# Designs tried in a protein design run: designed miniproteins, single chains. Part 40

Each design is a single chain, and the fold is of that chain. pLDDT is the mean over its residues in the fold that is shown.

## One batch from the design tools (miniprotein)

Design m1370
Fold by ESMFold2-Fast:
Structure m1370 (fold): chain A 88 residues (1-88)
Amino acid sequence: SEAEKLREEAERYLEEARRHAERAAAQSTPDEAGAIRNAMLLIEQQLREDPEVARENARGLGAHFAHLPEMEALERHLLRAAELRAKV
């Protein structure tokens, strides 16, 4: 179905976002790494339940950690996942 295709495409963007999040965490302080991982868990939950809230949280994560090189790519992939999930 189209809904299944959108969920699968969103999951691929989320998998890339997880890779960028782990690289960002590896380049940050332990406190920042914990905050990034906690934000990712929240955003992953919201992508299933409320993609609009996931979009807002992804933008917030990107703004808060803008000093980290991986953050632009992380935000971009999360925003794309949220856009696709909103169409389901």
Scores: mean pLDDT 89

Design m1371
Fold by ESMFold2-Fast:
Structure m1371 (fold): chain A 89 residues (1-89)
Amino acid sequence: SAVRKAAQLVTAGNILAVAGDYDAALDNYDKAISVVSGKVRAESLTAKGEVLYKSGKYKEALEAYQEALSLDPDNEKAKKGLEKTKKAI
């Protein structure tokens, strides 16, 4: 299923992000985002926002968190990521 594929891509992206391979992590998150909608897409966008923030791409992180919250307004990680990113710009 698309949801299962997206979950696997997010997991792979998270492993790459922990290893410091932010470009490969972003590629995996972008693939996940492209195959899902709704709350699962919001989770993938939130993970993308975290990696963009860690790489200093604050404007792109802000956009990712804002899109995540437009899809899932209750996503606590995206809310915290958005507030953290607003303080960095």
Scores: mean pLDDT 88

Design m1372
Fold by ESMFold2-Fast:
Structure m1372 (fold): chain A 74 residues (1-74)
Amino acid sequence: SAAFDQLLAETEARVRELASQLSPEEQERLLEATRNAVAYLRSLYEAGRISLEQARIWLQWFLAEVEEWVQKQL
């Protein structure tokens, strides 16, 4: 779905922006965790187990968790 791919792209862009505040090692760790989370969410969406709206809500929660984690690293 184009809407789902756009949602993931926007989430990845936001994570990359937040990661820019961190050391290279912490950036790699965060980006790896994000790739794993995205892959899992995609598998659920492609299996029809979650809706686009459920994916959006989960990604909003994920970004809030990322922002909190980044603040603890600073």
Scores: mean pLDDT 86

Design m1373
Fold by ESMFold2-Fast:
Structure m1373 (fold): chain A 100 residues (1-100)
Amino acid sequence: SPLEKLVDQMLQLVKDYQAGKISPEEFLERIIALAEQIIEISKNPTVVQEANVLKAFAEELLEEYKKNGYIPVKKLVAFYLRLIGFQTEVYLALRQEEKS
């Protein structure tokens, strides 16, 4: 599924960021771009809604990083948990569509 591929790319970005391969700004900008692609291709209203929430969270973290030069660790952890939750919701939605 193209949708599964985009979500897997988001998780790869988390791994690359945690490994120090990309900056916080590049990480958040790429997550925003992937969320926008998911919004464009998804026919599922729940997936679109959750992608919009994830995009908004990433945009808030990016603005905080631009203002302060860092992302607070508690907010970064909350963002990672939201990403994992989003992956789960997308995979559940795709499985439900296969059964319909």
Scores: mean pLDDT 84

Design m1374
Fold by ESMFold2-Fast:
Structure m1374 (fold): chain A 104 residues (1-104)
Amino acid sequence: MEAIEEETRRRVEELRAAGDEELAELVRLRGEIAILKAKDTEEARRRALELARRALELLRRLARRELARLLEEQGLAPEERAAAEAEFEADFAAYEQAVLAQLE
C-alpha cells in the first residue's frame, strides 16, 4: 500500500514538473483507486467506482489526443483517420465496460 502511494506521488510530481497536468491527474486517480480497492469496504468500493469513471474520462481524452497526433504524423487520408478513430472508440467502450464491471 505505502509503495503504491510513494510511487504514485513521485510519478505525479515528475509529470507536473514536465507540465503534463492531465497525465499527472490520471496517475493520481489510478493510485487512489488501487488504495481504495485494497481497503475492501463498501464505501471504498463506491469511491473507487467514482474515481474509475473520472480516470477513464481522462484516459480517453489523453488517448484520443495521442491517436490524433500519431495519425497526423502518419499522413493518413481522412477516411483512414475516421476508421482508426471509430475503432479506437469501440475498443475504449469495451475496455471501459470491463473496468467498471470489475469494480461492481
Scores: mean pLDDT 80

Design m1375
Fold by ESMFold2-Fast:
Structure m1375 (fold): chain A 79 residues (1-79)
Amino acid sequence: SAALDAAVRAALPYIREGDVIGAYQAVAPVSPRAANAIARMLQGKNTVESLKMLKAEGVSRATLRELADLFGVPESEYL
């Protein structure tokens, strides 16, 4: 959804800094499930699975690619 895409984009600065709480708080009001997925990625857990879930919940390709690049995941692994 557009709201989830915007929330994930707003979380990107926190994700770049490794701020799990900041990233969670940016996304949780729109999707607690997406917020938990991002928090797990920041803990080094379920990165590809979380990207696939975020794609399924309607995060845009552009935002997913930017997010995936921060974790070193190529598009071929989650698309």
Scores: mean pLDDT 87

Design m1376
Fold by ESMFold2-Fast:
Structure m1376 (fold): chain A 82 residues (1-82)
Amino acid sequence: MEIEKEIDEELARLKANQRPETPEEQAVADRVIDQLKARATPEEKAFLDEVIERARAAGLTNRQIYELVRFALTLILKEKAK
């Protein structure tokens, strides 16, 4: 589906541009991901959990997972606006 393809492309882009992250960046990213999930609907949470699991399986950093989650939320908001 359209959203899944855009997520896969963004994941591949993030993996190609992977850089080391600091422990502070890891801790901040983890907290922000949890906050975004807490504010999401149950349906959005299920989708975000799948995105996060795919990102972890691909070996993305916590910061990159956060960036992917923000991108996924942007796609969800665009779909709601249509």
Scores: mean pLDDT 77

Design m1377
Fold by ESMFold2-Fast:
Structure m1377 (fold): chain A 80 residues (1-80)
Amino acid sequence: MDGLLKEFKANGKLYAQQAIDIAEDALRGLETGTITVSQATSLLAASQLLLSLVPDEYKAEIDRARAAMERVREAIEAAK
């Protein structure tokens, strides 16, 4: 159990970073007009799914991911 927790901890940080990267890419795509609101919504959903796999121990990474996702959501609402 301790070994599994340490392995999961390493992957949790990776998932949090991937969630942030997807959200930032979605925001950039919306700002540059290279993606649609529908595509940005799908990327936001993917970011939310990855974040759901991150343990609560990564509060700082989770908060950073949520902040990035909130910017995407605001941009989607502004684009409607």
Scores: mean pLDDT 78

Design m1378
Fold by ESMFold2-Fast:
Structure m1378 (fold): chain A 86 residues (1-86)
Amino acid sequence: MKEVIEEGKKLLDEAIAQAPPEAQELGRKVRDEFIKKAEKKTPEEAKVLMGEALGRIDRLAETVQAELDSRIQKMIEELEKKLKEL
């Protein structure tokens, strides 16, 4: 059981390190939730939770990147509008 949690923590920490900085804090919270939940589960259930946590970190990284891209696009459109009115 401890070995499954330690392996999961290592994999989640590696996934968090590859995520955008803005997603890393949320990724750490997902890791901490996994550890707390896994302690109360069987090894088989903990392995399922590990997969779910990894998928959640991947989705957070994708969502943060999409939100950043959207904000940048909105700023560009606002700048272009102001330049055309000059």
Scores: mean pLDDT 77

Design m1379
Fold by ESMFold2-Fast:
Structure m1379 (fold): chain A 80 residues (1-80)
Amino acid sequence: EPARPWTPEQVETLLAQVRADVEAALANPSATPEDIDGMIETLELLKEAIEREAAPEDAARAVEELEKMIKELEKKRKEL
């Protein structure tokens, strides 16, 4: 019983939500190194899930966006 692949709509919805959470974290003056590290871990796990569950074309685009978000968080982490 293989799980059904995630639809493009599901992938776009997840990316939109995650992008909002990342922007909130980047703008949060109370963000700790632990908060940022936890967000990076969450994005890495989501990247792995999308690569596994989504169609290759959708996965490639989503991974590119997630990698960009991770780089923004890593930059914030270096400032903490």
Scores: mean pLDDT 81

Design m1380
Fold by ESMFold2-Fast:
Structure m1380 (fold): chain A 77 residues (1-77)
Amino acid sequence: MVVDEWVLNLGESRTVDLPAGILRNVGAGGSVHIRDSNGNLLAYLGVGQEVDISDLAGTWTLVNNGFGLPVTVQLLS
């Protein structure tokens, strides 16, 4: 089930408090980088890709570093 959703425009970053779950990029063609509080890359999500964050709950930054399209990131339970 989708429990949260964020839309990121090109070059937009957003700091979010992530509970346990699965993150999925459902955007049309962009990529999303998941970074820790120090800016280190934890995960890279291309279109349709998922990452399990159940053991990584905490404060993360979602970054759209892709092309000219917005990306949508969903949190799944």
Scores: mean pLDDT 75

Design m1381
Fold by ESMFold2-Fast:
Structure m1381 (fold): chain A 57 residues (1-57)
Amino acid sequence: SAYDKAEAELKALIEENKDNPYAQKVAEMVESLKERGAPPSTGFLEDLIALLKKLVS
């Protein structure tokens, strides 16, 4: 699904940029949302991917 693809891409991007503070903040945000039982939407994940790609470039 589009959601599974976006989640996998974001996870890979965070893993590749583990030492980047922006990647760490995004990982913390996504984990917090999942812990609250409010998983992010596909669109939100896609926006985070686009943002991280700009911030780690």
Scores: mean pLDDT 79

Design m1382
Fold by ESMFold2-Fast:
Structure m1382 (fold): chain A 103 residues (1-103)
Amino acid sequence: AAAPLLAEGTVAGLPAEVRAVGKDRVLVKIDVTDAVELPEGAVAAELLVLVENGEVESAWLRITYADGTVTLVPVTLSPELKEAVEAFAKAALEAAKAAGIPL
């Protein structure tokens, strides 16, 4: 999707990005390929977290397979990961808002 990139960084030490997908709604994408046990034939994993008004609304594990197949599995975030994602999304959104205001 061509959603605008707001920030790049890390969440829980993993590469992450934040993209705007609506008013007060962002998609946090975390590369978890090296952090999870991949299913047989899988080559990459990405955690997709939808954050609305600073709170996690939904989360999905996107798994890419060597044959080009992509699966999306709904997941529940640990409290620690949920907090880290919400903090990262909030910082990205506030930085974007601040960039629109003359200093």
Scores: mean pLDDT 81

Design m1383
Fold by ESMFold2-Fast:
Structure m1383 (fold): chain A 57 residues (1-57)
Amino acid sequence: MKAASPAQQELTDRLFNGELSEDEVRAWALAHMAAQIAAGNEAAGRLATAARYRALA
């Protein structure tokens, strides 16, 4: 698997190891959802909407 960033990979590993608090899991889930929504809007050509969701990630 090609890692997007060291910080992203470390956070994912900590999540699967159960090392994250509930607040950290919530923050990760919200950021992950925002990034996915942004990527979907970029693929659909809605760049202004995508930029707004990227700012939330």
Scores: mean pLDDT 70

Design m1384
Fold by ESMFold2-Fast:
Structure m1384 (fold): chain A 66 residues (1-66)
Amino acid sequence: MKEKEIEAEKKKLEDEVNKMRADGTQKVRDTLHRLRAEGQGVANAAAAKLGRKYLEEIDKFKKEKE
């Protein structure tokens, strides 16, 4: 029944939200991993620079939002 699925998904979402809110760094890590996988080689330098800037921006947004 959908009821059981909703509860399971709610728990999954809550766990994800908690992880996302608690560890903003994980979000950046995921993005960096994806970027590296997509442009590994030619975009290695660009990805590293972007990753650093992304980390700083994520931190800024986190502080601004609390």
Scores: mean pLDDT 64

Design m1385
Fold by ESMFold2-Fast:
Order: C-alpha cells, then sequence, then structure tokens
Structure m1385 (fold): chain A 93 residues (1-93)
C-alpha cells in the first residue's frame, strides 16, 4: 500500500468515527475526527475526501447550532465537489 493510500484509508476511518460521534450527540468529537480527515485529505491532495470531510464538519457544526460555520464548511465542500448532495442540502436549509 502506498503512503497516499494509507493516508486516505486513515482519513476514511476518521470520517466513519465522525459520523458515529455525531449520531451519538458527541459533536466536539465529531468535529475533531472530521478535522483530522480534512488534514489528511489536504496532505495527499484528494479533493473528493476533502469535500467529504468538509461536509461532515458542516453537519457537526449544524448539529451544535453553529449555522455560520456549518454554511462556511458546506460552501467549501461544494466548491470542491459541486454535485455533493449533502453539502447542497445544508446550504438550502
Amino acid sequence: MSERERRLLEAEIHLALARMARSLGLYDLAIRQAEEALRLAREVGDRRTEAEALTELARAYAAQGDLERARAAAREALALDPENEEARALLAA
């Protein structure tokens, strides 16, 4: 496995943990996990994983009631992946 593949797998694990934490109401943990996924995606230049991490950040911020940070993250996600249905829905709310 390449270093790129390892970092992308690590990012996917952090995204899974972020989704689980958000489902449990552990929003600070969800934010931290999504931020780690975002960092790893940016290090390897993977725009799709970067968009997914930004979408999970937006969902976690929205769940906390921080709509300004949620919208900012969703806009960045759409800039990277214009067909991201989840990010689009967050901006339409």
Scores: mean pLDDT 87

Design m1386
Fold by ESMFold2-Fast:
Structure m1386 (fold): chain A 88 residues (1-88)
Amino acid sequence: SKALEIIKEASEEEIEEAIDKVVSKFTDLSPEEKEQLKGVLRGLVEQTRASESLEEVLDRFSEELSREEARRLLEEIAREIERIRKEK
């Protein structure tokens, strides 16, 4: 998966900035809910770095997020990482 490769090659700084940008798009969430979402996304990224395939990530994270939601969030994080890299 292209999203998996982008996340694996990203620096911690790029990941934190990408997570912040993804969470900032959720204008309906409270500050507390946004902090909880950041924690979930950090966990999802950690599983992505430990896995060889997207399916393994989705299986490991199934208790926190649905497969569709986890896939969507990973793709959004990967898009923000690519955007950050183009702005450097």
Scores: mean pLDDT 77

Design m1387
Fold by ESMFold2-Fast:
Structure m1387 (fold): chain A 62 residues (1-62)
Amino acid sequence: SVDELRREYYELIVKAGLSLSPEERLELSRRIQELTDALRAAGASDEERLRAVVDFLREYLS
């Protein structure tokens, strides 16, 4: 489950690197950092944070 989620994360990051401009990638990185920081502050687990980032990336790259 976590390993499959991590694989999907890397696939989405590769897709972002191929499809987005450098400025768009910087903005995406900032938004991911804000999301993960907020979830960490809320006590979310590593798996919960990874799932949220994957879900966010799916939406962002749709």
Scores: mean pLDDT 85

Design m1388
Fold by ESMFold2-Fast:
Structure m1388 (fold): chain A 89 residues (1-89)
Amino acid sequence: NEEMRKFIEERLEDLKENTKKLIELMKKRNVDEEDIKRIQEISEETLKKLKELLENNASMEELAKVEREYGERLRAVLDERVDRALAEK
């Protein structure tokens, strides 16, 4: 329980830091505001879920599900961006 709590706290801080860096990079590269907003929404929802897991002493299975959903959502945004770039030519 204590080990899981510490692990989730670490994951939450990592996600906050990495999201800020990613958003800053996307803004500097003039990425579409819609894509930036989608990444922000995905990260915000994931942070909320991680905070809920932390408050409720969740299981490893619950954490793994949240992390898997996060990865799938990020991949979907990236795939959409690639598809749009390829459709241009």
Scores: mean pLDDT 77

Design m1389
Fold by ESMFold2-Fast:
Structure m1389 (fold): chain A 93 residues (1-93)
Amino acid sequence: MSEEIERALGDSELAARGISAPSQAARDAALTALADEYFAKTKEVAPDEQDWLDRLAEHMAGLSPVARLLSAMLAYAVAVALKYRGEEIAARA
């Protein structure tokens, strides 16, 4: 992905959350903090998946802050969907 598109996506994600980031360093720090927050939420939602999540985090260490955030958001969405499906199955049993 081009740096221009990555910057636009990062700025959009921060704006959607009301986060102001006046410099590139501030944007990178905010995006990294959001990614860490999503990983923490994912571990709470899917404790049995921690080994996989730790390997994903290691694999993402070399990625841009925007790519790390998007990957963390996807991991969280999947974990929530799996938890919801598990609750649906339990409710029907």
Scores: mean pLDDT 71

Design m1390
Fold by ESMFold2-Fast:
Structure m1390 (fold): chain A 101 residues (1-101)
Amino acid sequence: STRLTLSPRERYLASNFNPYYLARLAAEGRVEAHPDLVAAYRALEAASSPETLALLDLASEAMANGLSISEILALLEEKLGVRVTEADLLRLADRIAAVFA
């Protein structure tokens, strides 16, 4: 399921989380992607705590499935037991951008 209309903030988050999600699927052998994208994913994986990776993985998958920011935040709280804010998602997106740029 996909949403046809995204807010500017949702577009910014998707612009970073969607490449991360694609890179993760490629690293898992589920899709084909450029080797540099897989290398960027592996670098971020190596530099991240297991808790940060769980947030990145779940948020990126939910965003690729067309969930809104509020739905993603609720899902992260339900599945990981952590209260995540929109500001936390923006910081994760900035972290992806820094490695994948």
Scores: mean pLDDT 83

Design m1391
Fold by ESMFold2-Fast:
Structure m1391 (fold): chain A 85 residues (1-85)
Amino acid sequence: MPLTQSTMDPESGVEITLRLLDLEELKEFLKELSKTKGLKEEDAEKLLKKHIEEAGEDVKVPLALSPAPSHQDRLVELLKKEAEL
């Protein structure tokens, strides 16, 4: 089961949930961003492959999840930039 921790964003006052994603959950998350936020499937695949190569398949990814659209948009921009590296 993924470990879930919550913290408050001091700038927006929105609760941010820190979740440890396994490989399958990370893949589903990137797929959702491809559908909802315009992250290209090729970029999502590159990010997943990079994670496997750098951290390994068994390493969980800490991800800060926020319901705020601005935080989600910022995350997608960072992911797009990371996929280009």
Scores: mean pLDDT 65

Design m1392
Fold by ESMFold2-Fast:
Structure m1392 (fold): chain A 72 residues (1-72)
Amino acid sequence: SEREKRIEEVSKVVREEARKLGLTDAQIDWLVRLFERDLEEPEIQSLSLEEQIKLAKEWVRKYAEMLAAMRA
């Protein structure tokens, strides 16, 4: 379905951004699963693919910031 294809494309972006941050495979898998749940929301599915990708990149950055804060 279109929804499944879009989630797959956004998930690829999440994996790539997370790898750039040096996250482990386990952390990347966890993030992808977490974001896939959020991407299933109707409000998010109504966004364009470009908007979903932008949002996913923001989520990856926020996660990295949260990890840093939890260690501080």
Scores: mean pLDDT 78

Design m1393
Fold by ESMFold2-Fast:
Structure m1393 (fold): chain A 62 residues (1-62)
Amino acid sequence: SAMDKINAILKQLKDPSLSAKEKQALKKELYDLGTILGRYAAAERGFVEPAKAAELKAKVNS
């Protein structure tokens, strides 16, 4: 279920040996589940959603 996937990813995010890149990949997986809870959990952990990331990138490239 979606909840089982969220809990599995959250458990992985508690691993202190993970690199910043690996943590960002897991946060993206939480967002990509498409659930409100998954997106909220990713955002609470500093994930920038794709629409906001694209907006910031456009400002840098303008």
Scores: mean pLDDT 74

Design m1394
Fold by ESMFold2-Fast:
Structure m1394 (fold): chain A 87 residues (1-87)
Amino acid sequence: SIEDLYKEIEEEITKLEMEVLRLILQLEDEAVRQQYIAEVTALSKETKKKLEEAVKNGDEKELKEIYEEYKRRLEEIKQEIEALIAA
């Protein structure tokens, strides 16, 4: 069901967000850490609203597309943070 897919997506999002937050905590600059925390928090909140709307509308295709876009965005953020840690 779409509700089962949504639960699976929520669990995967939680794992990805935890990985990103663990990387943010490795940054030495407090202002940079706060900026990334704010960015990920805002993106997470917006994405979860879109996922909830897709579930309410029964739109499994939109649910999957929102999840894939969010994964791509989090991967970009991870790469940015990893580059800062390596510098």
Scores: mean pLDDT 88

Design m1395
Fold by ESMFold2-Fast:
Structure m1395 (fold): chain A 56 residues (1-56)
Amino acid sequence: AKSPNAINYCQTGDEAYRNEDVQTALDAFGLQPGSASAEAARAYVKKQIDEACAAA
């Protein structure tokens, strides 16, 4: 099911991505802040959200 938050994230993706999604991704994957892996995780999460929004 599509989360109501997914639509909001598409419009405010940069802000949510920087604040909560980065922290969530780092916690989930145990990545070090500022590492290449952390930056890749941020890009991946944003891409998944953008694709979900485009499909909606």
Scores: mean pLDDT 58

Design m1396
Fold by ESMFold2-Fast:
Structure m1396 (fold): chain A 116 residues (1-116)
Amino acid sequence: MDESLAILNEAVAAGDERAALFVEGLLLLKAARTAAETGSASPEEVRELAERGVELIKKAFPENEKVNEYAEKAKEYILKAIENKDEKEREEYLRKAQEYIDETLKEAAKIIEEEK
């Protein structure tokens, strides 16, 4: 079980609106990455999901540079993957996107735990 996600889900259950906005944004970034990986959505749809995900994360943590930097990097690599014609480079970009999604989650969970 992902400990960082458990911390955020506990905060959402306790009525933390910031945690709720963050979890929604993170799920949209994850959906964008999966759609880019499977080719099940258009490039425009993947871009919309990633952009909306980052927007919600920024709304949740407007002053936190690291959370927003990691979220923007995740979006950047998702967009590089959908626009890349080389399958190997696409797979590498999607792996980098997942790494930044994980770092975004860890940093957000740390902030919420420290503000408890």
Scores: mean pLDDT 85

Design m1397
Fold by ESMFold2-Fast:
Structure m1397 (fold): chain A 67 residues (1-67)
Amino acid sequence: MSEEEREKLFEEIQKLFDEIAKLYPDIRPGLERALERLKERNPTVEQLEEHIKNLKKAIDYLKKEKE
């Protein structure tokens, strides 16, 4: 249960990173490094949920700046 949920959260984070990279392709190498570091840290479900919230806020900010 928790393992499956954790995998889903990593997929969500990767999808959010892809969305950011589509808006700003020049930061893709930084996002790839950040994702690798996050996976190495082996975070908990709660920590992954916090990262997702922060990424969504960042994406909202970037979209507003772009528009």
Scores: mean pLDDT 77

Design m1398
Fold by ESMFold2-Fast:
Structure m1398 (fold): chain A 66 residues (1-66)
Amino acid sequence: GAMELKRRIAERAGQLAKQRLLHLNPDVTSIEVEVIDAETIRITYTLNGEEKEYEVPYKEVPTFQF
């Protein structure tokens, strides 16, 4: 149903965000992804000893520059 499709989209967006983050920043550690609403994910990670946090709309995940 529609709710299952939205859940799958959110899950795929989170997976894509992790893959893209690691591709752009191979030295990143402690990656966490949280779905904060129907259209947005929050990504928290550590790079060079600094914690970074971004809120990214699902549609912008493929082009986001971490």
Scores: mean pLDDT 77

Design m1399
Fold by ESMFold2-Fast:
Structure m1399 (fold): chain A 100 residues (1-100)
Amino acid sequence: MELEERARRLAEEAAKRYGLEADEQTVETLREALELVLKELGKLPEDLSAEEIREEILKSEIKLATALLALAVAAGKLTDEEAEELVEELKPRAEEEAAK
């Protein structure tokens, strides 16, 4: 599946779940997230179980963790509740990275 086409579909799902606009900027952001995940893991979120996705999010660098979270939620692999919990777990790591 072409990454841009996939990113557009994921942008529409993300817009429904997080109140994001499914505009060209959102599509480009998700395309970059798909590219990063493929480059770092060699797998797409759909190839991973929900448990494996959560484990990768918790152990990955903040950029990769954020990309995985966004893609997993957009792909329906995580519930809104699970995504909210992971966002809260990532906040301290994001703040630490911003401070470096």
Scores: mean pLDDT 73

Design m1400
Fold by ESMFold2-Fast:
Structure m1400 (fold): chain A 69 residues (1-69)
Amino acid sequence: MAEALRATAAALAPGLSTADAAFLRYAVDQVAGLPPEEAVAALRRAAAQSDSPRLSAALGTMADTVEAV
């Protein structure tokens, strides 16, 4: 899971601002040690609470990546 999340975050980072990319990496590090169900819930909550549409979409893609593994 953690490697798949980091790979997805790295692929999404070029489309984000520096601050949004930093938050995406922070979110990956926070959820990497969680069970998949808790990681998905945390990422979807972060996406819903984000004021950045691009960051919200990226966090949603991260949650989808966890569900696919």
Scores: mean pLDDT 80

Design m1401
Fold by ESMFold2-Fast:
Structure m1401 (fold): chain A 67 residues (1-67)
Amino acid sequence: SDAELLARAREVLADHPDVEVEVQNGIVVLRGTVESHEERAALLQRVAEALKDHPEFAGVASELRIK
């Protein structure tokens, strides 16, 4: 369910409580502000790798802004 994807994504991003997570039809959307383009790329990869084997996972979308 979207709720399980949301919970898993929040757990993976526990060290970034400032990043907002939303799930829409299996797509995990990350929002907020990050320090760099490198950090943004790393967070997107982290979520995608953590959820890649989940049957309802459809992908990651970024709405993250660089500081």
Scores: mean pLDDT 83

Design m1402
Fold by ESMFold2-Fast:
Structure m1402 (fold): chain A 83 residues (1-83)
Amino acid sequence: PDLEAAREALLAAVRAARPDAEITVELTELPDGLVRVEIRAGDEHLVFVVDLRSRVIVDGRATGATPLLALRDLGPGLRALFA
């Protein structure tokens, strides 16, 4: 997948959910089709690992928000990552 396009889509999704926050999005390619996603938005910190082959999140943690709510905000970015 295009990790740069996925990063931009995730950044846009987080900006829409947290318009007044300072936002960073980092994607790190891991072995075996895994990608680590790290997002900061103000005091919120979300880290999860995506399996691009299965199109699932295999691990995740968040501070400042529940993982389920944060992941729903990121739908468009996750779709770009699986493209």
Scores: mean pLDDT 68

Design m1403
Fold by ESMFold2-Fast:
Structure m1403 (fold): chain A 83 residues (1-83)
Amino acid sequence: MSPEELAEAVKEAARAVAEMLLELAKTKSVEEVLELLRKARRDFEAAVRELVEAGKLSEEQAREVLEEARRIFEEAEEEIRKL
């Protein structure tokens, strides 16, 4: 897997996690789902840093991935908080 392919796969993973949490928020406690979202966001950021340290992602690609993931998770948090 190229760094470019990996960056796209990581962005897609962030979207998949956010969609799953939004679906859970329809039937689960908002507080529980927000706790899961905070954990997922921290784990995601740690995973991206590990990929950079392993030389799998460039610093530039990591910045783009983290910026997109931040937007995705912030939008999901806002929608969950409305429920």
Scores: mean pLDDT 83

Design m1404
Fold by ESMFold2-Fast:
Structure m1404 (fold): chain A 95 residues (1-95)
Amino acid sequence: GTVGGARGFQGLLDKQLEGFRKELEEVLKSGDPSLLQQMLDEGQWLVDQLQRYIDYLDKQKSTSSDEDAKQLDKIREDVEKKRQELQQLIDQLQS
């Protein structure tokens, strides 16, 4: 169902974010500014993908049952929190 599909996609996003954070840690240890810029670009792309997914969840919620809408709201809140945390990390590293 829609909720199961959303949770599956959230799992894929979580794996992508974990991979990004591990690569970012290694790049930060390297001190290479070119690699850091590449990671910041990748991070911004991920922020944009998370925002697209939030927009998708909002559209799905409008046509869902009340019970499914509540579960989609929880997924949306988790995704939005991760998007905000990633954006804050990128902003901090750009300063």
Scores: mean pLDDT 85

